# Designed miniproteins, single chains, continued (3): the designs that were tried, part 63

Each design is a single chain, and the fold is of that chain. pLDDT is the mean over its residues in the fold that is shown.

## One batch from the design tools (miniprotein)

Design m10179
Fold by ESMFold2-Fast:
Structure m10179 (fold): chain A 89 residues (1-89)
Amino acid sequence: MEEKKLEYLEKYLEKPFTSEADILDFVRLVEELVEIAKKNPSERSIQLLEKAIDKLNEILQDPAVSDYVKNLIKKTIEKIKKTLEELKS
């Protein structure tokens, strides 16, 4: 199950987002990846979390994205950063 979620997140990193629903689904997958990485840290999960931060920062630059979603993304980025610091220490 975890491996399929990593594959699904990797696909999300490669595709353009066409709606806020796509962005919210991506955020949910990222939240799940954070929990997976905490429980079973791996090079792949760490690399995917780093790529997720990059993708989330790109979404923050899109003026079509609502302030509500942008605030959610900012909180998600901070959660990922904290998790990466814990995993790399």
Scores: mean pLDDT 78

Design m10180
Fold by ESMFold2-Fast:
Structure m10180 (fold): chain A 87 residues (1-87)
Amino acid sequence: SMEEELEKLIKKAEEAINRVYEYLGIEPRFSVEDILKVVSKEEALQTLMAQLEILRKALGTLKGKEAEELKKELDRLIEEGEKLLAK
C-alpha cells in the first residue's frame, strides 16, 4: 500500500539523515517522531526530502568512500521519494 511505502521510505530517510549527521558530527540525532505528531506521513516525507537535499549539498565536494556512499544513498532516496510523492 502507499501507506506502507511511505512508512518504509520515512524510516530509510531518517536513518540516512542520522548517518550523515554522524559523519558530519552534527548533534543531536534527527527524529521524525515530532513531525509525525502534527503532519501526515506524505507531508513528513516531503519535509524529509527537503532535509536530504540540504544534506546532499552539505556533502557536496567531500571525498572518500563513506562520503561517496552517503551521496549515492541520498540521491537514491530523493529519487524514490519524488517518484512516490508523484503517485
Scores: mean pLDDT 85

Design m10181
Fold by ESMFold2-Fast:
Structure m10181 (fold): chain A 76 residues (1-76)
Amino acid sequence: PPLSAEEARREAERALAEARARGETVQRIVVMSEMSEAERAIVEVLREAGAEVIEAESEEEMREISEKAREEKLAQ
C-alpha cells in the first residue's frame, strides 16, 4: 500500500540520518509539483534539512531543470 505522510516522513528522516552518518549530504533535488502527500512529506523533510527543492510541472520540465542543475554544479 502507499505510505502515509507520517510514515514517509519517518522513513525520509531515517534515510537522512543514515546518509549523514556516512558523511553524505543532500544539497539539491528536483521533484514533480504534482506529488502525493507522502512524497510531499519527504520533500518537506529534505527542505528542512537544508536541501534546495526545485519543482517541475511536467516530466519534460523536470528533465530540463535536472540537466541545468547538473551543469551548474559542474560549472561551479
Scores: mean pLDDT 71

Design m10182
Fold by ESMFold2-Fast:
Structure m10182 (fold): chain A 70 residues (1-70)
Amino acid sequence: MSPEEAVDEFVAGLEAAGAEVLERRLELTETSARVELVVRRDGKTYRLVADLELVDGEWVFAGGSLEELE
């Protein structure tokens, strides 16, 4: 699985849960990736940052943050 595929699955999950993805940014290194998303849900806008790491050949979510943008 590529980091782009992991992000695509994450975005699909958010949209299935009723969120609208307004912006998507992905920064890649050899062993890590950072995803920044701007999403709208229930009339509120949020910035999500998710960190991914390459572990045993698989891209896994290692951490993140959620900030309400008002």
Scores: mean pLDDT 77

Design m10183
Fold by ESMFold2-Fast:
Structure m10183 (fold): chain A 74 residues (1-74)
Amino acid sequence: APSPLEQALAVLGLLREEALARGDERTVAGVETLRQHLLAHPEDAASVLALLVAHVRRHGSPALREAVDAILAA
């Protein structure tokens, strides 16, 4: 099964793709900052993943929620 770090990085990848499609350069920069943090502090991955999942479930599109659920099911 994928680690919490692998799952968190996969979710960040989806958020980056959605932000790029919208031209949301601020969100792209924020995702890159969080990715760099997780690579430096992989111990935070499970907590960050939980926050990313909660964010997507509250604010994400139906397609983004489905894609995140697929990452969590892997």
Scores: mean pLDDT 86

Design m10184
Fold by ESMFold2-Fast:
Order: structure tokens, then C-alpha cells, then sequence
Structure m10184 (fold): chain A 91 residues (1-91)
């Protein structure tokens, strides 16, 4: 359960990085923007679901404040859904 959720979060991180690069962004910025998804995966592997959700919510707020296109907000939203589902199955 948590291993599957962590894998999905890392896949979201890779997809977000690739989407940013496809739009002409730099590798450094892609890594920076996607980093919270990889950190959330590590938290989920430790069973720290609430911390992972909080981190992804902070990511979403940061992306909105930075003026990133709304299409990028889908990544933290999907990440939160993955963590919520894993938490529910672990209860």
C-alpha cells in the first residue's frame, strides 16, 4: 500500500519534471518544482501520511503564489489524492 503510493508519487514527480521541460523550462527549475512530490513519497514510506499531505498542500500554495499555469496544480492535487487513498487503506 504505502510502497505503491510512494511509487505513484515519484511517477508524478517525473511527469511534472518532463511537462516543465517540454514547455521550455530548465532542468534545475523542474527538479526544484517537483521536489515536494519525491519528499512526500519518502514520508509515505515512513507512514507519515499527514506530513506528506501538508507538504503537498504547501507545494500547491507555492505554485499558485509563483504564478505557475493551473495545469501544474494538477500534480500536487493528484499527489494529495494518492496519499489520502493510501492513508484510508492503512486505517
Amino acid sequence: IKEEAAKKLRELGEKMKQTFLDHGGTEETAEFLAKPLYEAAELVEKGEYEEAIKLLEEMKEFLRAAGVPEEYLKFPDEGIEVVEEAKKKSE
Scores: mean pLDDT 81

Design m10185
Fold by ESMFold2-Fast:
Structure m10185 (fold): chain A 114 residues (1-114)
Amino acid sequence: MVEVKESGGGTFPAGSSVTLTFKYSGAKVLHYAWLQQKPGEPMKLILSNTTQVAPEVAGRFSGSYDAATNTYTLTMTDLQPEDTATYYNLLLAEDPETGRIVLVMGPGVQVTVV
């Protein structure tokens, strides 16, 4: 079973920076992605590992992974009101008991920009 601890959500002024942190245990992670769910819009893939896939966040959003603390981080800079969304971390992971590949999605972190 994957344990998840999250932090960094809340309400932030436009132009600020925020760091969302997700810590996982109990999974061998093969790949990770960051998803953005805006109010009234479909869920969008914004980053895959450290590679930006959404041009609207190019240069402002970055992802990192720290193996020593098993921590996945999404850093968002120069926040805009349109960045208001719930952010999810999605893992492609190997089940250590079966060797099967599973998709794990974190609980989501709400970010509001005012």
Scores: mean pLDDT 75

Design m10186
Fold by ESMFold2-Fast:
Structure m10186 (fold): chain A 90 residues (1-90)
Amino acid sequence: LLEEVEKKLEELKKLLAEFENLLDMNNPKDQELLKKAANKYFELIQKLNELLKKADSASPEERKQILEEALALIEEFIAEVKEEIKKVKE
């Protein structure tokens, strides 16, 4: 589960890089979209760090629940970024 969380974070980072590459860096609106995504990513990382610290001290069952929560948060953000990418393409 922890390794899955790390893999999902790497997937999210690559997806954010792809999003940046699709944006017109000369367009202020697109720069604002990228900044919003970066801010959400920062907030996600802070939340994940808190969850992972709790998981280290938790029972196996509690650890599973915490890591599932972490995965859900990452997957939710991945879905949001994918939706934004689709909007930019259209």
Scores: mean pLDDT 79

Design m10187
Fold by ESMFold2-Fast:
Structure m10187 (fold): chain A 62 residues (1-62)
Amino acid sequence: SPLVERAAAMARKAALQNPDWSDEEKRRAATVIAVRLMDREGAPESLLPAVRRAAVEAMLSV
């Protein structure tokens, strides 16, 4: 899904800009990125778990 790839890219960029974030802070930030992207694109809430998972995994990989 293009939204999954965009969420992952946004999360990775945020993590690189915030190297001091703990894993818990990264998880919270990734969730915010996913929710905001979903809202902005008008995507159905059923996609949120996949988009959120991609953002969290990308954030924690940095």
Scores: mean pLDDT 86

Design m10188
Fold by ESMFold2-Fast:
Structure m10188 (fold): chain A 116 residues (1-116)
Amino acid sequence: MFLAAVGFALDKETGAWAKVVLDENYNVIEEEGVGADDRLKKFAFDTAKTAIELAKRLPLGTSERVRLSVALQSKEGKTKVLQTYEGIGSRAEDEESLKKMLEEAKKELEELLKSL
C-alpha cells in the first residue's frame, strides 16, 4: 500500500500561500508557493506530516483519505482568522491510484485560493 499527503497553508491577510506534498517517509516530493515566508512553509509541511500520521493511525481502506483543517486566530474583541492550514492524507493500493488521489487533493486545496 502507498501513502502520501498534501499540505496547504494560506495567509488571509497577505494572500501568501504554501503547498507541499510528502511521501510516507516525510520526504518533500513537491513544493510550491507564492509570497510564503519560512513560517508559512513550515505550517504547510507540519500539516501534511500530521495528515500522514493520521492516515497511518486510522483504519483506512484502499482509496480512503483523511482531511484536517486548522485555523490560526486572533482575538482582542472579535475573533479573526489570520491563517488556515489544510491537509489531505491519502492511501492507495497502487502508485497510479495514489497519484490520482493526490491530483484530486491538490485541486480541492487550490480552491481555497478562490476564497481570498
Scores: mean pLDDT 82

Design m10189
Fold by ESMFold2-Fast:
Structure m10189 (fold): chain A 88 residues (1-88)
Amino acid sequence: SLVEQAKQLALRGLDEVRRANPDMTPEQRQLLDETRQRIEAARSVGEVIVVYLGGMGDLLDRITDPAVRARLGRIHDETVRQLTALLE
């Protein structure tokens, strides 16, 4: 289903973010884990997108290193592009 495809894309985005930031704080890891659970519980493509955007926004706001933010932002942008393509 499109919902399962959206979940797969969003969850892969979170996994890529975790791998790209190995020095993540416990609080940042908890935020990713909570976002993952909310994505898995989502019932529509729209819910997956809203949860993913909210979780990633909160995570990026907690990153103080501009280089790390830029790297994670590129992963986020690609994931959003792939998610948005499902709505076409």
Scores: mean pLDDT 86

Design m10190
Fold by ESMFold2-Fast:
Structure m10190 (fold): chain A 75 residues (1-75)
Amino acid sequence: SDKAVEMLLLHGAAQDAIARKDYRRAVEYYLKLLELAPKNRSTLERAVEVLRKILEENPDDEEAKKLLEELEKRL
């Protein structure tokens, strides 16, 4: 299905971004995955982990702090 193909491509793009340490792009791809599958625990866990990496590099990132709080409540 088109949705399954899109999810595979987004997952691959997120993996590639993480390998390049581009955590901001990685979280964008995981947020798109969560739009397609809002209850997917694995995607939620990966998004949370990437947001923690963003905050390690940028502790003052208020958007990342807010997203982390919201996604952790869904775990």
Scores: mean pLDDT 86

Design m10191
Fold by ESMFold2-Fast:
Structure m10191 (fold): chain A 79 residues (1-79)
Amino acid sequence: SSLIEELRRKAEQGDLEYQIAVAYLEGEEKLQQLIEELRQQLLKQVGELTPEQRKQFDEFVERSLKLAEEIEREIRELE
């Protein structure tokens, strides 16, 4: 429980990778909602994504999901 609380505090500090990791732990629907919200925010700021911006966003999401899987694994190992 304390480990999960620490992870949530990191997410609250504005680390988007940890925000996605916390959403992953809360469930697939929450994760999908957060990813879609982040995508929509990016589109609102730039209007249209270049191929490079799309790749950067996809890479960011992939890294965040890998972090989420690692965090989930560590939590499972403690239980």
Scores: mean pLDDT 73

Design m10192
Fold by ESMFold2-Fast:
Structure m10192 (fold): chain A 66 residues (1-66)
Amino acid sequence: MVEEKLKELKEEKEKLIKTAEEDAKKLRENRPEQFTDEMVDEIVESMYRMIESIYKLEVEKIEKEA
């Protein structure tokens, strides 16, 4: 059932986003001295973009199977 697969995929995405948020907090708290806030923000944005890209590709695969 396509709806169940999409729900599972959405839950997986939410877990990845939550993990990325916790990793971002750890990076900001324990960053090396030369690692600027701007660099951390760029890494965090890249992580979110990657999660969104993976999610879109997986949604497209499921929808094509419908």
Scores: mean pLDDT 77

Design m10193
Fold by ESMFold2-Fast:
Structure m10193 (fold): chain A 82 residues (1-82)
Amino acid sequence: SLIERIISKIDRYTRGSSGLFYDPHKKKYVPISTKLSKEDLLDILRTGLGLSDEELAIVEKVLSQLTGPVSITELLNQLSLS
């Protein structure tokens, strides 16, 4: 499924970085538990992971179920429930 593809892309990227990912806005590696604005997270997924517009639309829908800033860990948990 498209959700399984999104989870796989995120998992491969973050595990390849020892549970870290590069934040281009802060210009540093940060833990996947780091809270980000939804806008920054979507930009990282688009630019860093190369998610398609279709995949990003699913992520945006899932993020709408979460309040405030979100971590990659929280996003992965919510995607797994979808």
Scores: mean pLDDT 79

Design m10194
Fold by ESMFold2-Fast:
Structure m10194 (fold): chain A 60 residues (1-60)
Amino acid sequence: GAMEKAYKEILDLLEKAKTERERNIAVLKGFDLAREATGGDYEKASQIVLKAVKEYKKKK
């Protein structure tokens, strides 16, 4: 669904980021994507972004 697509796109943006600045930009863009996918549900959007960030940090 839309939320699953947003999660994957945010994770992809984070994985492609090479600098701290690019990672911060990826998080901001990710929040916009998550807000669109959740119809403006800020709590669910934040959960999607946090899930992607946590998964990114676990990948070695």
Scores: mean pLDDT 83

Design m10195
Fold by ESMFold2-Fast:
Structure m10195 (fold): chain A 88 residues (1-88)
Amino acid sequence: PLSEEQRERAIKLLEELKEIAKKLNAEEAVEYLEKAIKHLEIGSEEDIKKAKEYLGKAVQELVANPLLTEEEKKKIEKLVEEILELLE
């Protein structure tokens, strides 16, 4: 099981992704990230799995966004990698 500290750190990184999504006006990505955060707040094994699924959907919306710069894409990839490492 994940520690409380790992879970709270992952939530903070998801909030950073949500801020990037808001700047890009990626409304669907924001909604998916909010769902991921809610599942991590519950913190069961099934909820962690659902949080990863919603994170994946949010990333698909973000990388499809025509306003996304190469620099922002690299930042998103880094944040996603860190979140997934915390949730393993």
Scores: mean pLDDT 86

Design m10196
Fold by ESMFold2-Fast:
Structure m10196 (fold): chain A 70 residues (1-70)
Amino acid sequence: SQEHLDKGIEYYKQGKYKEAAKHILQAFRQDPLDEEIRRRVAKEVYPDLSEEELTPENGAQAVQKIASQM
């Protein structure tokens, strides 16, 4: 949902990467086919994460993996 996405981005800007990943992952899981969520995550939080990695099958794992690198 938008609420989880907004919270995730807020935590990321605060340097709370694990909390950011949790909320962003939750937003993606609730709307896995939402291109807007995928695009905003890539653009504003994980610019190195490709859209290919944000497929319904790989998206949740890819987001969690990227967060663990921070």
Scores: mean pLDDT 63

Design m10197
Fold by ESMFold2-Fast:
Structure m10197 (fold): chain A 64 residues (1-64)
Amino acid sequence: SLENKATSLDVSGRLLKSNAQTIADLDGKYNGLSDAQRAALEQQILKIADDLLKESKRLYELAK
């Protein structure tokens, strides 16, 4: 259902947001990223997390 999909996206977005710095730091460690590249990756992850949360809200409204 749309409501179940909305809930899944909300959970995924929150987890991605909370782990964004750790994911960027680990990728930097394994792939030799510069500080600037890690910061840019963290911002990209945060952007994706926010988009997941926005899509979740959209689907909750659509499910009404």
Scores: mean pLDDT 88

Design m10198
Fold by ESMFold2-Fast:
Structure m10198 (fold): chain A 91 residues (1-91)
Amino acid sequence: SSSRREAEQRRLVRELVLRVHKLMEKMVSADPKEQEKILEEIRRLIEEARRNLTPDHFERFLQAVRDLIDGLVSETGNSELGERVREILDE
């Protein structure tokens, strides 16, 4: 049913956002080589979201990730790190 599909999509958005959040937290304390690996993992999660989410739920996912980037920049003062993640969203 459409209601069941909607609930499953919302759950998947929450799960993928949580996974991105955990990777961003790891990235803050990582050296440049580990940051590159984490960025590739984030890219793979965005590709997973694009494949498995409807267009409207994918947009909700992207907005949640943008909010996570803003939070990371606010907490760390590292605008360059935030921009690196944002560039992946724009691919």
Scores: mean pLDDT 86

Design m10199
Fold by ESMFold2-Fast:
Structure m10199 (fold): chain A 83 residues (1-83)
Amino acid sequence: NKEKAEEVGRHAQRALDAVRAGDLAGAEKHLQKMKEAASKLSSGGQELIDAAQALVDAARAGDEEAERRAAGRLIEALKEAAE
């Protein structure tokens, strides 16, 4: 389902933007919406969810190095999903 895969990607981008803006509550909301959209897929979206989860977890922990690594992973996963 293309629409659900695109929905996961949109929420992944919004989660990344929210973390960059210091909006942890917004990032968690978008991560939850990614999980909801992905639950309608038979496969796919898992790398985006895993990367976004790692980003939110690192941001909550204040681990700047883990946050940078997770953000890079999410950006890479978003590029792959756009192909």
Scores: mean pLDDT 80

Design m10200
Fold by ESMFold2-Fast:
Structure m10200 (fold): chain A 77 residues (1-77)
Amino acid sequence: PVALLSPEDQEALQRFGRAARAGNTEEAVKILEEVKEKMKNEEAKELLDKAIEKVKEGNWESATNLAGRALLIEEES
């Protein structure tokens, strides 16, 4: 167990994963934007912005990795 996320963040990641599997870029961006609005750590917000850009580029692997890192940084701060 490397990561401990809030239940809300875990649900957001699950919703994001479903959108990613469906290739639903619009839904994935909305989910990440909702998560970003609740963040307080500036580094976490920057990583989430980068994740949103990767979603728009169709780079789902990088987007998922960056979103996960952003949530971990927010949790640790």
Scores: mean pLDDT 79

Design m10201
Fold by ESMFold2-Fast:
Structure m10201 (fold): chain A 93 residues (1-93)
Amino acid sequence: NLIEEFYEALDKVVEGLKNNDLAMVREGLAKLKEIAKEIVKNNEKDKFSGQITELRLLYQVTPSMTSDPEVIELAQSGLTEILSLFNEDPTKF
């Protein structure tokens, strides 16, 4: 179930951010990227519009969850790469 796997990976990124755990953030982002690739491969982007919104929100709230610039940069760059797979850019209007 990709939705369950998505939220497990998202929770891992969130906990990594709260604890400044770079390894945990990297693991969560890597899993989210694989899930995103599977969604795109299956042409299911529209079915995951809510989850894509969750990723955009996570990008926006990352600086509120940690003050560590290295952790912020890791999370925001990783989320940008994942969102680009959906043709989304959280940094541009």
Scores: mean pLDDT 85

Design m10202
Fold by ESMFold2-Fast:
Structure m10202 (fold): chain A 60 residues (1-60)
Amino acid sequence: NEDLKKTILDGLRNADDDVLKKYVYPLVIETGSVQGLSTKLGIPQETLEEAFKRARDAAK
Protein backbone atom coordinates (compact mmCIF):
# COMPACT_ATOMS: atom_id res chain seq x y z
CA ASN A 1 0.00 0.00 0.00
CA GLU A 2 3.09 2.22 -0.25
CA ASP A 3 2.06 3.48 -3.69
CA LEU A 4 -1.29 4.66 -2.33
CA LYS A 5 0.41 6.47 0.56
CA LYS A 6 2.78 8.20 -1.86
CA THR A 7 -0.06 9.14 -4.24
CA ILE A 8 -2.04 10.71 -1.40
CA LEU A 9 0.96 12.59 0.04
CA ASP A 10 2.01 13.85 -3.41
CA GLY A 11 -1.57 14.93 -4.10
CA LEU A 12 -1.74 16.80 -0.79
CA ARG A 13 1.61 18.48 -1.43
CA ASN A 14 0.51 19.62 -4.90
CA ALA A 15 -3.10 20.45 -3.92
CA ASP A 16 -4.25 17.93 -6.53
CA ASP A 17 -8.02 18.39 -6.41
CA ASP A 18 -8.67 15.02 -8.11
CA VAL A 19 -6.60 13.10 -5.56
CA LEU A 20 -8.25 14.96 -2.68
CA LYS A 21 -11.78 14.28 -3.94
CA LYS A 22 -11.16 10.70 -5.09
CA TYR A 23 -8.97 9.31 -2.29
CA VAL A 24 -8.62 11.66 0.69
CA TYR A 25 -12.04 13.13 1.43
CA PRO A 26 -13.91 9.79 1.04
CA LEU A 27 -11.46 8.12 3.44
CA VAL A 28 -11.79 10.95 5.99
CA ILE A 29 -15.58 10.59 5.78
CA GLU A 30 -15.32 6.78 6.06
CA THR A 31 -12.94 6.86 9.06
CA GLY A 32 -14.66 9.84 10.68
CA SER A 33 -11.41 11.67 11.45
CA VAL A 34 -7.84 12.48 10.44
CA GLN A 35 -6.75 10.08 13.20
CA GLY A 36 -8.73 7.30 11.50
CA LEU A 37 -7.16 8.14 8.15
CA SER A 38 -3.72 8.09 9.81
CA THR A 39 -4.41 4.60 11.17
CA LYS A 40 -5.73 3.28 7.83
CA LEU A 41 -2.81 4.64 5.77
CA GLY A 42 -0.05 4.18 8.35
CA ILE A 43 0.93 7.85 8.01
CA PRO A 44 1.49 9.85 11.23
CA GLN A 45 -1.39 12.18 12.03
CA GLU A 46 0.99 15.15 12.29
CA THR A 47 2.23 14.48 8.73
CA LEU A 48 -1.34 14.37 7.39
CA GLU A 49 -2.31 17.55 9.28
CA GLU A 50 0.70 19.38 7.83
CA ALA A 51 -0.10 18.11 4.32
CA PHE A 52 -3.74 19.21 4.68
CA LYS A 53 -2.59 22.66 5.78
CA ARG A 54 -0.31 22.94 2.75
CA ALA A 55 -3.18 21.85 0.47
CA ARG A 56 -5.52 24.46 1.98
CA ASP A 57 -2.85 27.17 1.61
CA ALA A 58 -2.29 26.21 -2.04
CA ALA A 59 -6.04 26.18 -2.72
CA LYS A 60 -6.43 29.77 -1.43
Scores: mean pLDDT 69

Design m10203
Fold by ESMFold2-Fast:
Structure m10203 (fold): chain A 70 residues (1-70)
Amino acid sequence: LSQLSPLGRRRLASVVGLRGLIGHTTPAGVRAVLEDEGVPVPQTDEELQALIDRIVEENKDLVDSTNGLG
């Protein structure tokens, strides 16, 4: 998901941060961010969930300054 801008990744991290509490509501927000960033949107909710999991891993770098971010 290197096609996402740093702002897009941060926005996705914000949306995905609610996934554990809100369940399937998060995928709709992720789709909107992907469309705004021009990234291909997965065709199924299962593929979208896999993408969300991958984005969460990548977005750890944006919020964890102890790993030398910033």
Scores: mean pLDDT 58

Design m10204
Fold by ESMFold2-Fast:
Structure m10204 (fold): chain A 68 residues (1-68)
Amino acid sequence: GARELIARGQALIAQGRALLKSPSRKGILHGIGQILRGIGLLEQARMDAEREGDEESLREAERALGGE
């Protein structure tokens, strides 16, 4: 559901941001990949929440995507 996708997306973005502090190129590239995957999950969560009329999950997904 949208709530699970929001949690997973935020976790991937946080993990990816931590990896961007890595001294290795492999760590940085892995971090970028995780951030992109997390954004994709948040976009899917927004669409699912809009379809289901879940206003709370919709607002949470939009806030996470918009950087609010």
Scores: mean pLDDT 82

Design m10205
Fold by ESMFold2-Fast:
Structure m10205 (fold): chain A 97 residues (1-97)
Amino acid sequence: EIEEEIKKLEEEVRELAKKLGLDEEKVEELIEKLKKEKEPIEVLIILKELKFQLKLALEAKEAGVEDDEEWQKEAEERAKEFLKELKKLEEELKAKE
């Protein structure tokens, strides 16, 4: 059950990242590191948060073309901050070994 949800979320996150013009290889590398380092339930939670952030960024990009530039910028900053926090968690885990 949880493994099936993770697989579906991986595909959704990759599709959203591709639509946003993010580096698919780096996104896939991050997901693989999460799967190796974290328990399945934690991976599920992290991927759900990533999907939410990427979906907000995509909606902002589409709406912002003809509307609110400030909202688009905020969504982009939120996605960037989340990725930065994930990277920090990865570095802390590797430092602890």
Scores: mean pLDDT 70

Design m10206
Fold by ESMFold2-Fast:
Structure m10206 (fold): chain A 66 residues (1-66)
Amino acid sequence: SMAEDRRMVALVMAFFRRYALSHVSSLEEALARATTLARALFPDLDMEGPAMAALREEVRRLYEES
């Protein structure tokens, strides 16, 4: 559901900001690290599903709106 996708994105982004953000220097690197983190936390997640699309968009938003 959209609510479950949003919750997944929020959790992955919280971990990304805390543990990965200071170690990335580009949008490409950030997308790769966020994707790896999502796979580690949710190993059964559909990588081509709406939750992953929403996560990638949130990472892009973090860099493009700043």
Scores: mean pLDDT 80

Design m10207
Fold by ESMFold2-Fast:
Structure m10207 (fold): chain A 80 residues (1-80)
Amino acid sequence: SKLEELLKKLEELAEKYLTPEQVKKLKEILEEAKKTGDVQGAFDKISEILQEAIEEGVDPKVALEIKEIALEILDLLREE
């Protein structure tokens, strides 16, 4: 499914560029969003993690790509 493809792409990019703790937090945020439907809260938390990653030296373009994939996942979860 498109959701499975996006989740795999997100995991591959996150594991390459983010810390293990940031990857874990990102996965927890997406699971909570799926359970609660709080897309805005998830978006805000993901944006915070990615801003922290940029401050740690991650390329802003890479952080933006991760954010865009996460937003597509959140949008698909909202369409349930």
Scores: mean pLDDT 82

Design m10208
Fold by ESMFold2-Fast:
Structure m10208 (fold): chain A 87 residues (1-87)
Amino acid sequence: MERKKEVEEILKKEEELSKRYDPSPENQAFAEKRSKLIEEADIEYVKLRMDKFIEEAKNIYGDEVKKKAEEAAKLTLQSVEEARRRR
């Protein structure tokens, strides 16, 4: 749960930083932190991304695509969770 907020803040900050390239050590450290979270395949991060995907799919294409998006999200979460358990 706390990880979800951390990832969301990182993604928001990354978007702002991308509007102005700055090779400062601060921006490099931030990019490294984001990369680490992605590599670790945090379950809350994957859930957040899937929730956004489902919401956007429903808004654009309606309930039929939402159902397919939900199915795809469940399969993705299961795969990530199993990969995480395998070490």
Scores: mean pLDDT 63

Design m10209
Fold by ESMFold2-Fast:
Structure m10209 (fold): chain A 82 residues (1-82)
Amino acid sequence: MSAEELGEEVKKLVEEIEKIDKERAEAIVLSLAQAAESLGEKVKADGTAESAKEAMRKLAEKNKEAAERALENIKEELEKLK
């Protein structure tokens, strides 16, 4: 999966989580931003699905394996909320 595809997938998942739990969606966006920042990337963490997409794209460009693990963790969080 490309960095752009990982970003789009995370955006969709964050949008679904936000419909159920807005605070959880915001926490996920902040976590992704922190992961990207730990690799030297500056990201705007405004709690939106769009900022989650950007953070995931930057994370994937620096560490694709970490980005793929983050995607799987977010999928698991959505399943727990259903």
Scores: mean pLDDT 79

Design m10210
Fold by ESMFold2-Fast:
Order: sequence, then structure tokens, then C-alpha cells
Structure m10210 (fold): chain A 81 residues (1-81)
Amino acid sequence: SVEEELRRLEAELKEAVAAGDWDRAAALLEEARPLVLEYLRERGVSEEELEEAERLFDGLLAAFRAKARTTEEFRAINAAV
């Protein structure tokens, strides 16, 4: 079921975040996105709320990707010093 797939993705996302693996966390969010939107549609959420959910996913993905980049940049700076 969609709910079982979402629970699995949530557990994997939690592991990725705990490990500081922001690239994996972003990939898991991308995988979860269509499943969450499908779940919300089935629950009868409005089109406006679906569009807001899509925007929230875009924001979270951007934040996770920014964290991955910042970690790499910080690592590169420390290696150069």
C-alpha cells in the first residue's frame, strides 16, 4: 500500500538524516513526493493544498541539497587549509 511504502521511505529518510547523508535524504524525498501527493489526493485534499504540498517538497529538496553542498564546501575548505 502507499502507506506502507511511505513508512518505509520515512524510516530510510530518518536513517539518511541521522547519518548526515543529505544527498540520499534528497533522493528519498524525490521518491516520496509522488506517493505523498497520491495519498493526499485520495484523502480529498484540495487542488490548492496539493500545489502547496508540491511547493513544500520543492523547498525541502532545495534545503537538503543546500546542506549537502555546504557540507562538501566545508570539507573542501578544511582540506585546503
Scores: mean pLDDT 80

Design m10211
Fold by ESMFold2-Fast:
Structure m10211 (fold): chain A 70 residues (1-70)
Amino acid sequence: SEDEKVEELGKEALERLKKAKTVEEVNKVLQEFMKKVDEIRKESGFISNESLKIIQEVFDEAQKKRKELE
């Protein structure tokens, strides 16, 4: 399902964020994640509340990681 695809993408993004060494790497992870999420949205026509929670979790972890790297 689309929700399972977003969950898998979120898990991959979170693991990449843990390994990120620079703000540029964090930004690249977010850009690639959002591009793939947008592709899923265009194919399905919507994003579920469950997928939105995963997207928010990725953004929150990215913000936290950026602060750690500053």
Scores: mean pLDDT 82

Design m10212
Fold by ESMFold2-Fast:
Order: sequence, then structure tokens, then C-alpha cells
Structure m10212 (fold): chain A 68 residues (1-68)
Amino acid sequence: MMLPQEQAKKLAVKLLEEKGIPKEFHEGVSEAVIKYYDEMGAALPDGLVGFINERPKPELLKLLEEYS
């Protein structure tokens, strides 16, 4: 079975692609989002759809800079 983090990463990449984030940032941004959730103690993959869909592209890219 896929680990929750692996499932969350696949879902995040799909959501980032649908949002129009450039493909070269998909892995970095998805990993940054997962690190953010781990540090905040939030459950994955629950809430991930809302987290990515509710944030504008610049906020998601800023998250990459903070967790790179």
C-alpha cells in the first residue's frame, strides 16, 4: 500500500498541475507542503485539496523558498 505521505505527494502534484504551477516546481512545492503539514502536526492527505486550491500561486512558491 502507498504510505500517506506518498499518496499526499501524488495528490499535491496533480492539484499543482491543475492550478497551472510550472512542472519544474511540482516536486519542490509538493515536498514543501508536506513538510509544512508535518511541522504543524496536521493529518495527510486530509485538507490538502483546500490548502492548495485556496492559496494563490505566489504563496505556494513562497512555501517552496521556506522549505527548500
Scores: mean pLDDT 71

Design m10213
Fold by ESMFold2-Fast:
Structure m10213 (fold): chain A 94 residues (1-94)
Amino acid sequence: SEVKKELEEELEKVGEEILEKNPDASEEEVLEYLKENLSKAAAEIVEKRVEALKKLREQSKSLDPEEYQKLAQALQKEVEAFEKKVLEEEAKKR
């Protein structure tokens, strides 16, 4: 959809801007810049992706490789479902 393409282009553009401006930026600094420079929809998608990655990282120390793969797949599916919902809500506003 047009909305998906616009959000992907926005994420790429703002992502390139922070990498050019501060190549040594911490994960926290990158996330803060993205939140300030992205649309609300794009920011919500990034926050959900970061939340999933943090959860996977925290659990990686206590899970065996099979359980880790199952958690990674479950989190990916959850992020994809959330992204689809955000894109559908944005499309309805246009």
Scores: mean pLDDT 78

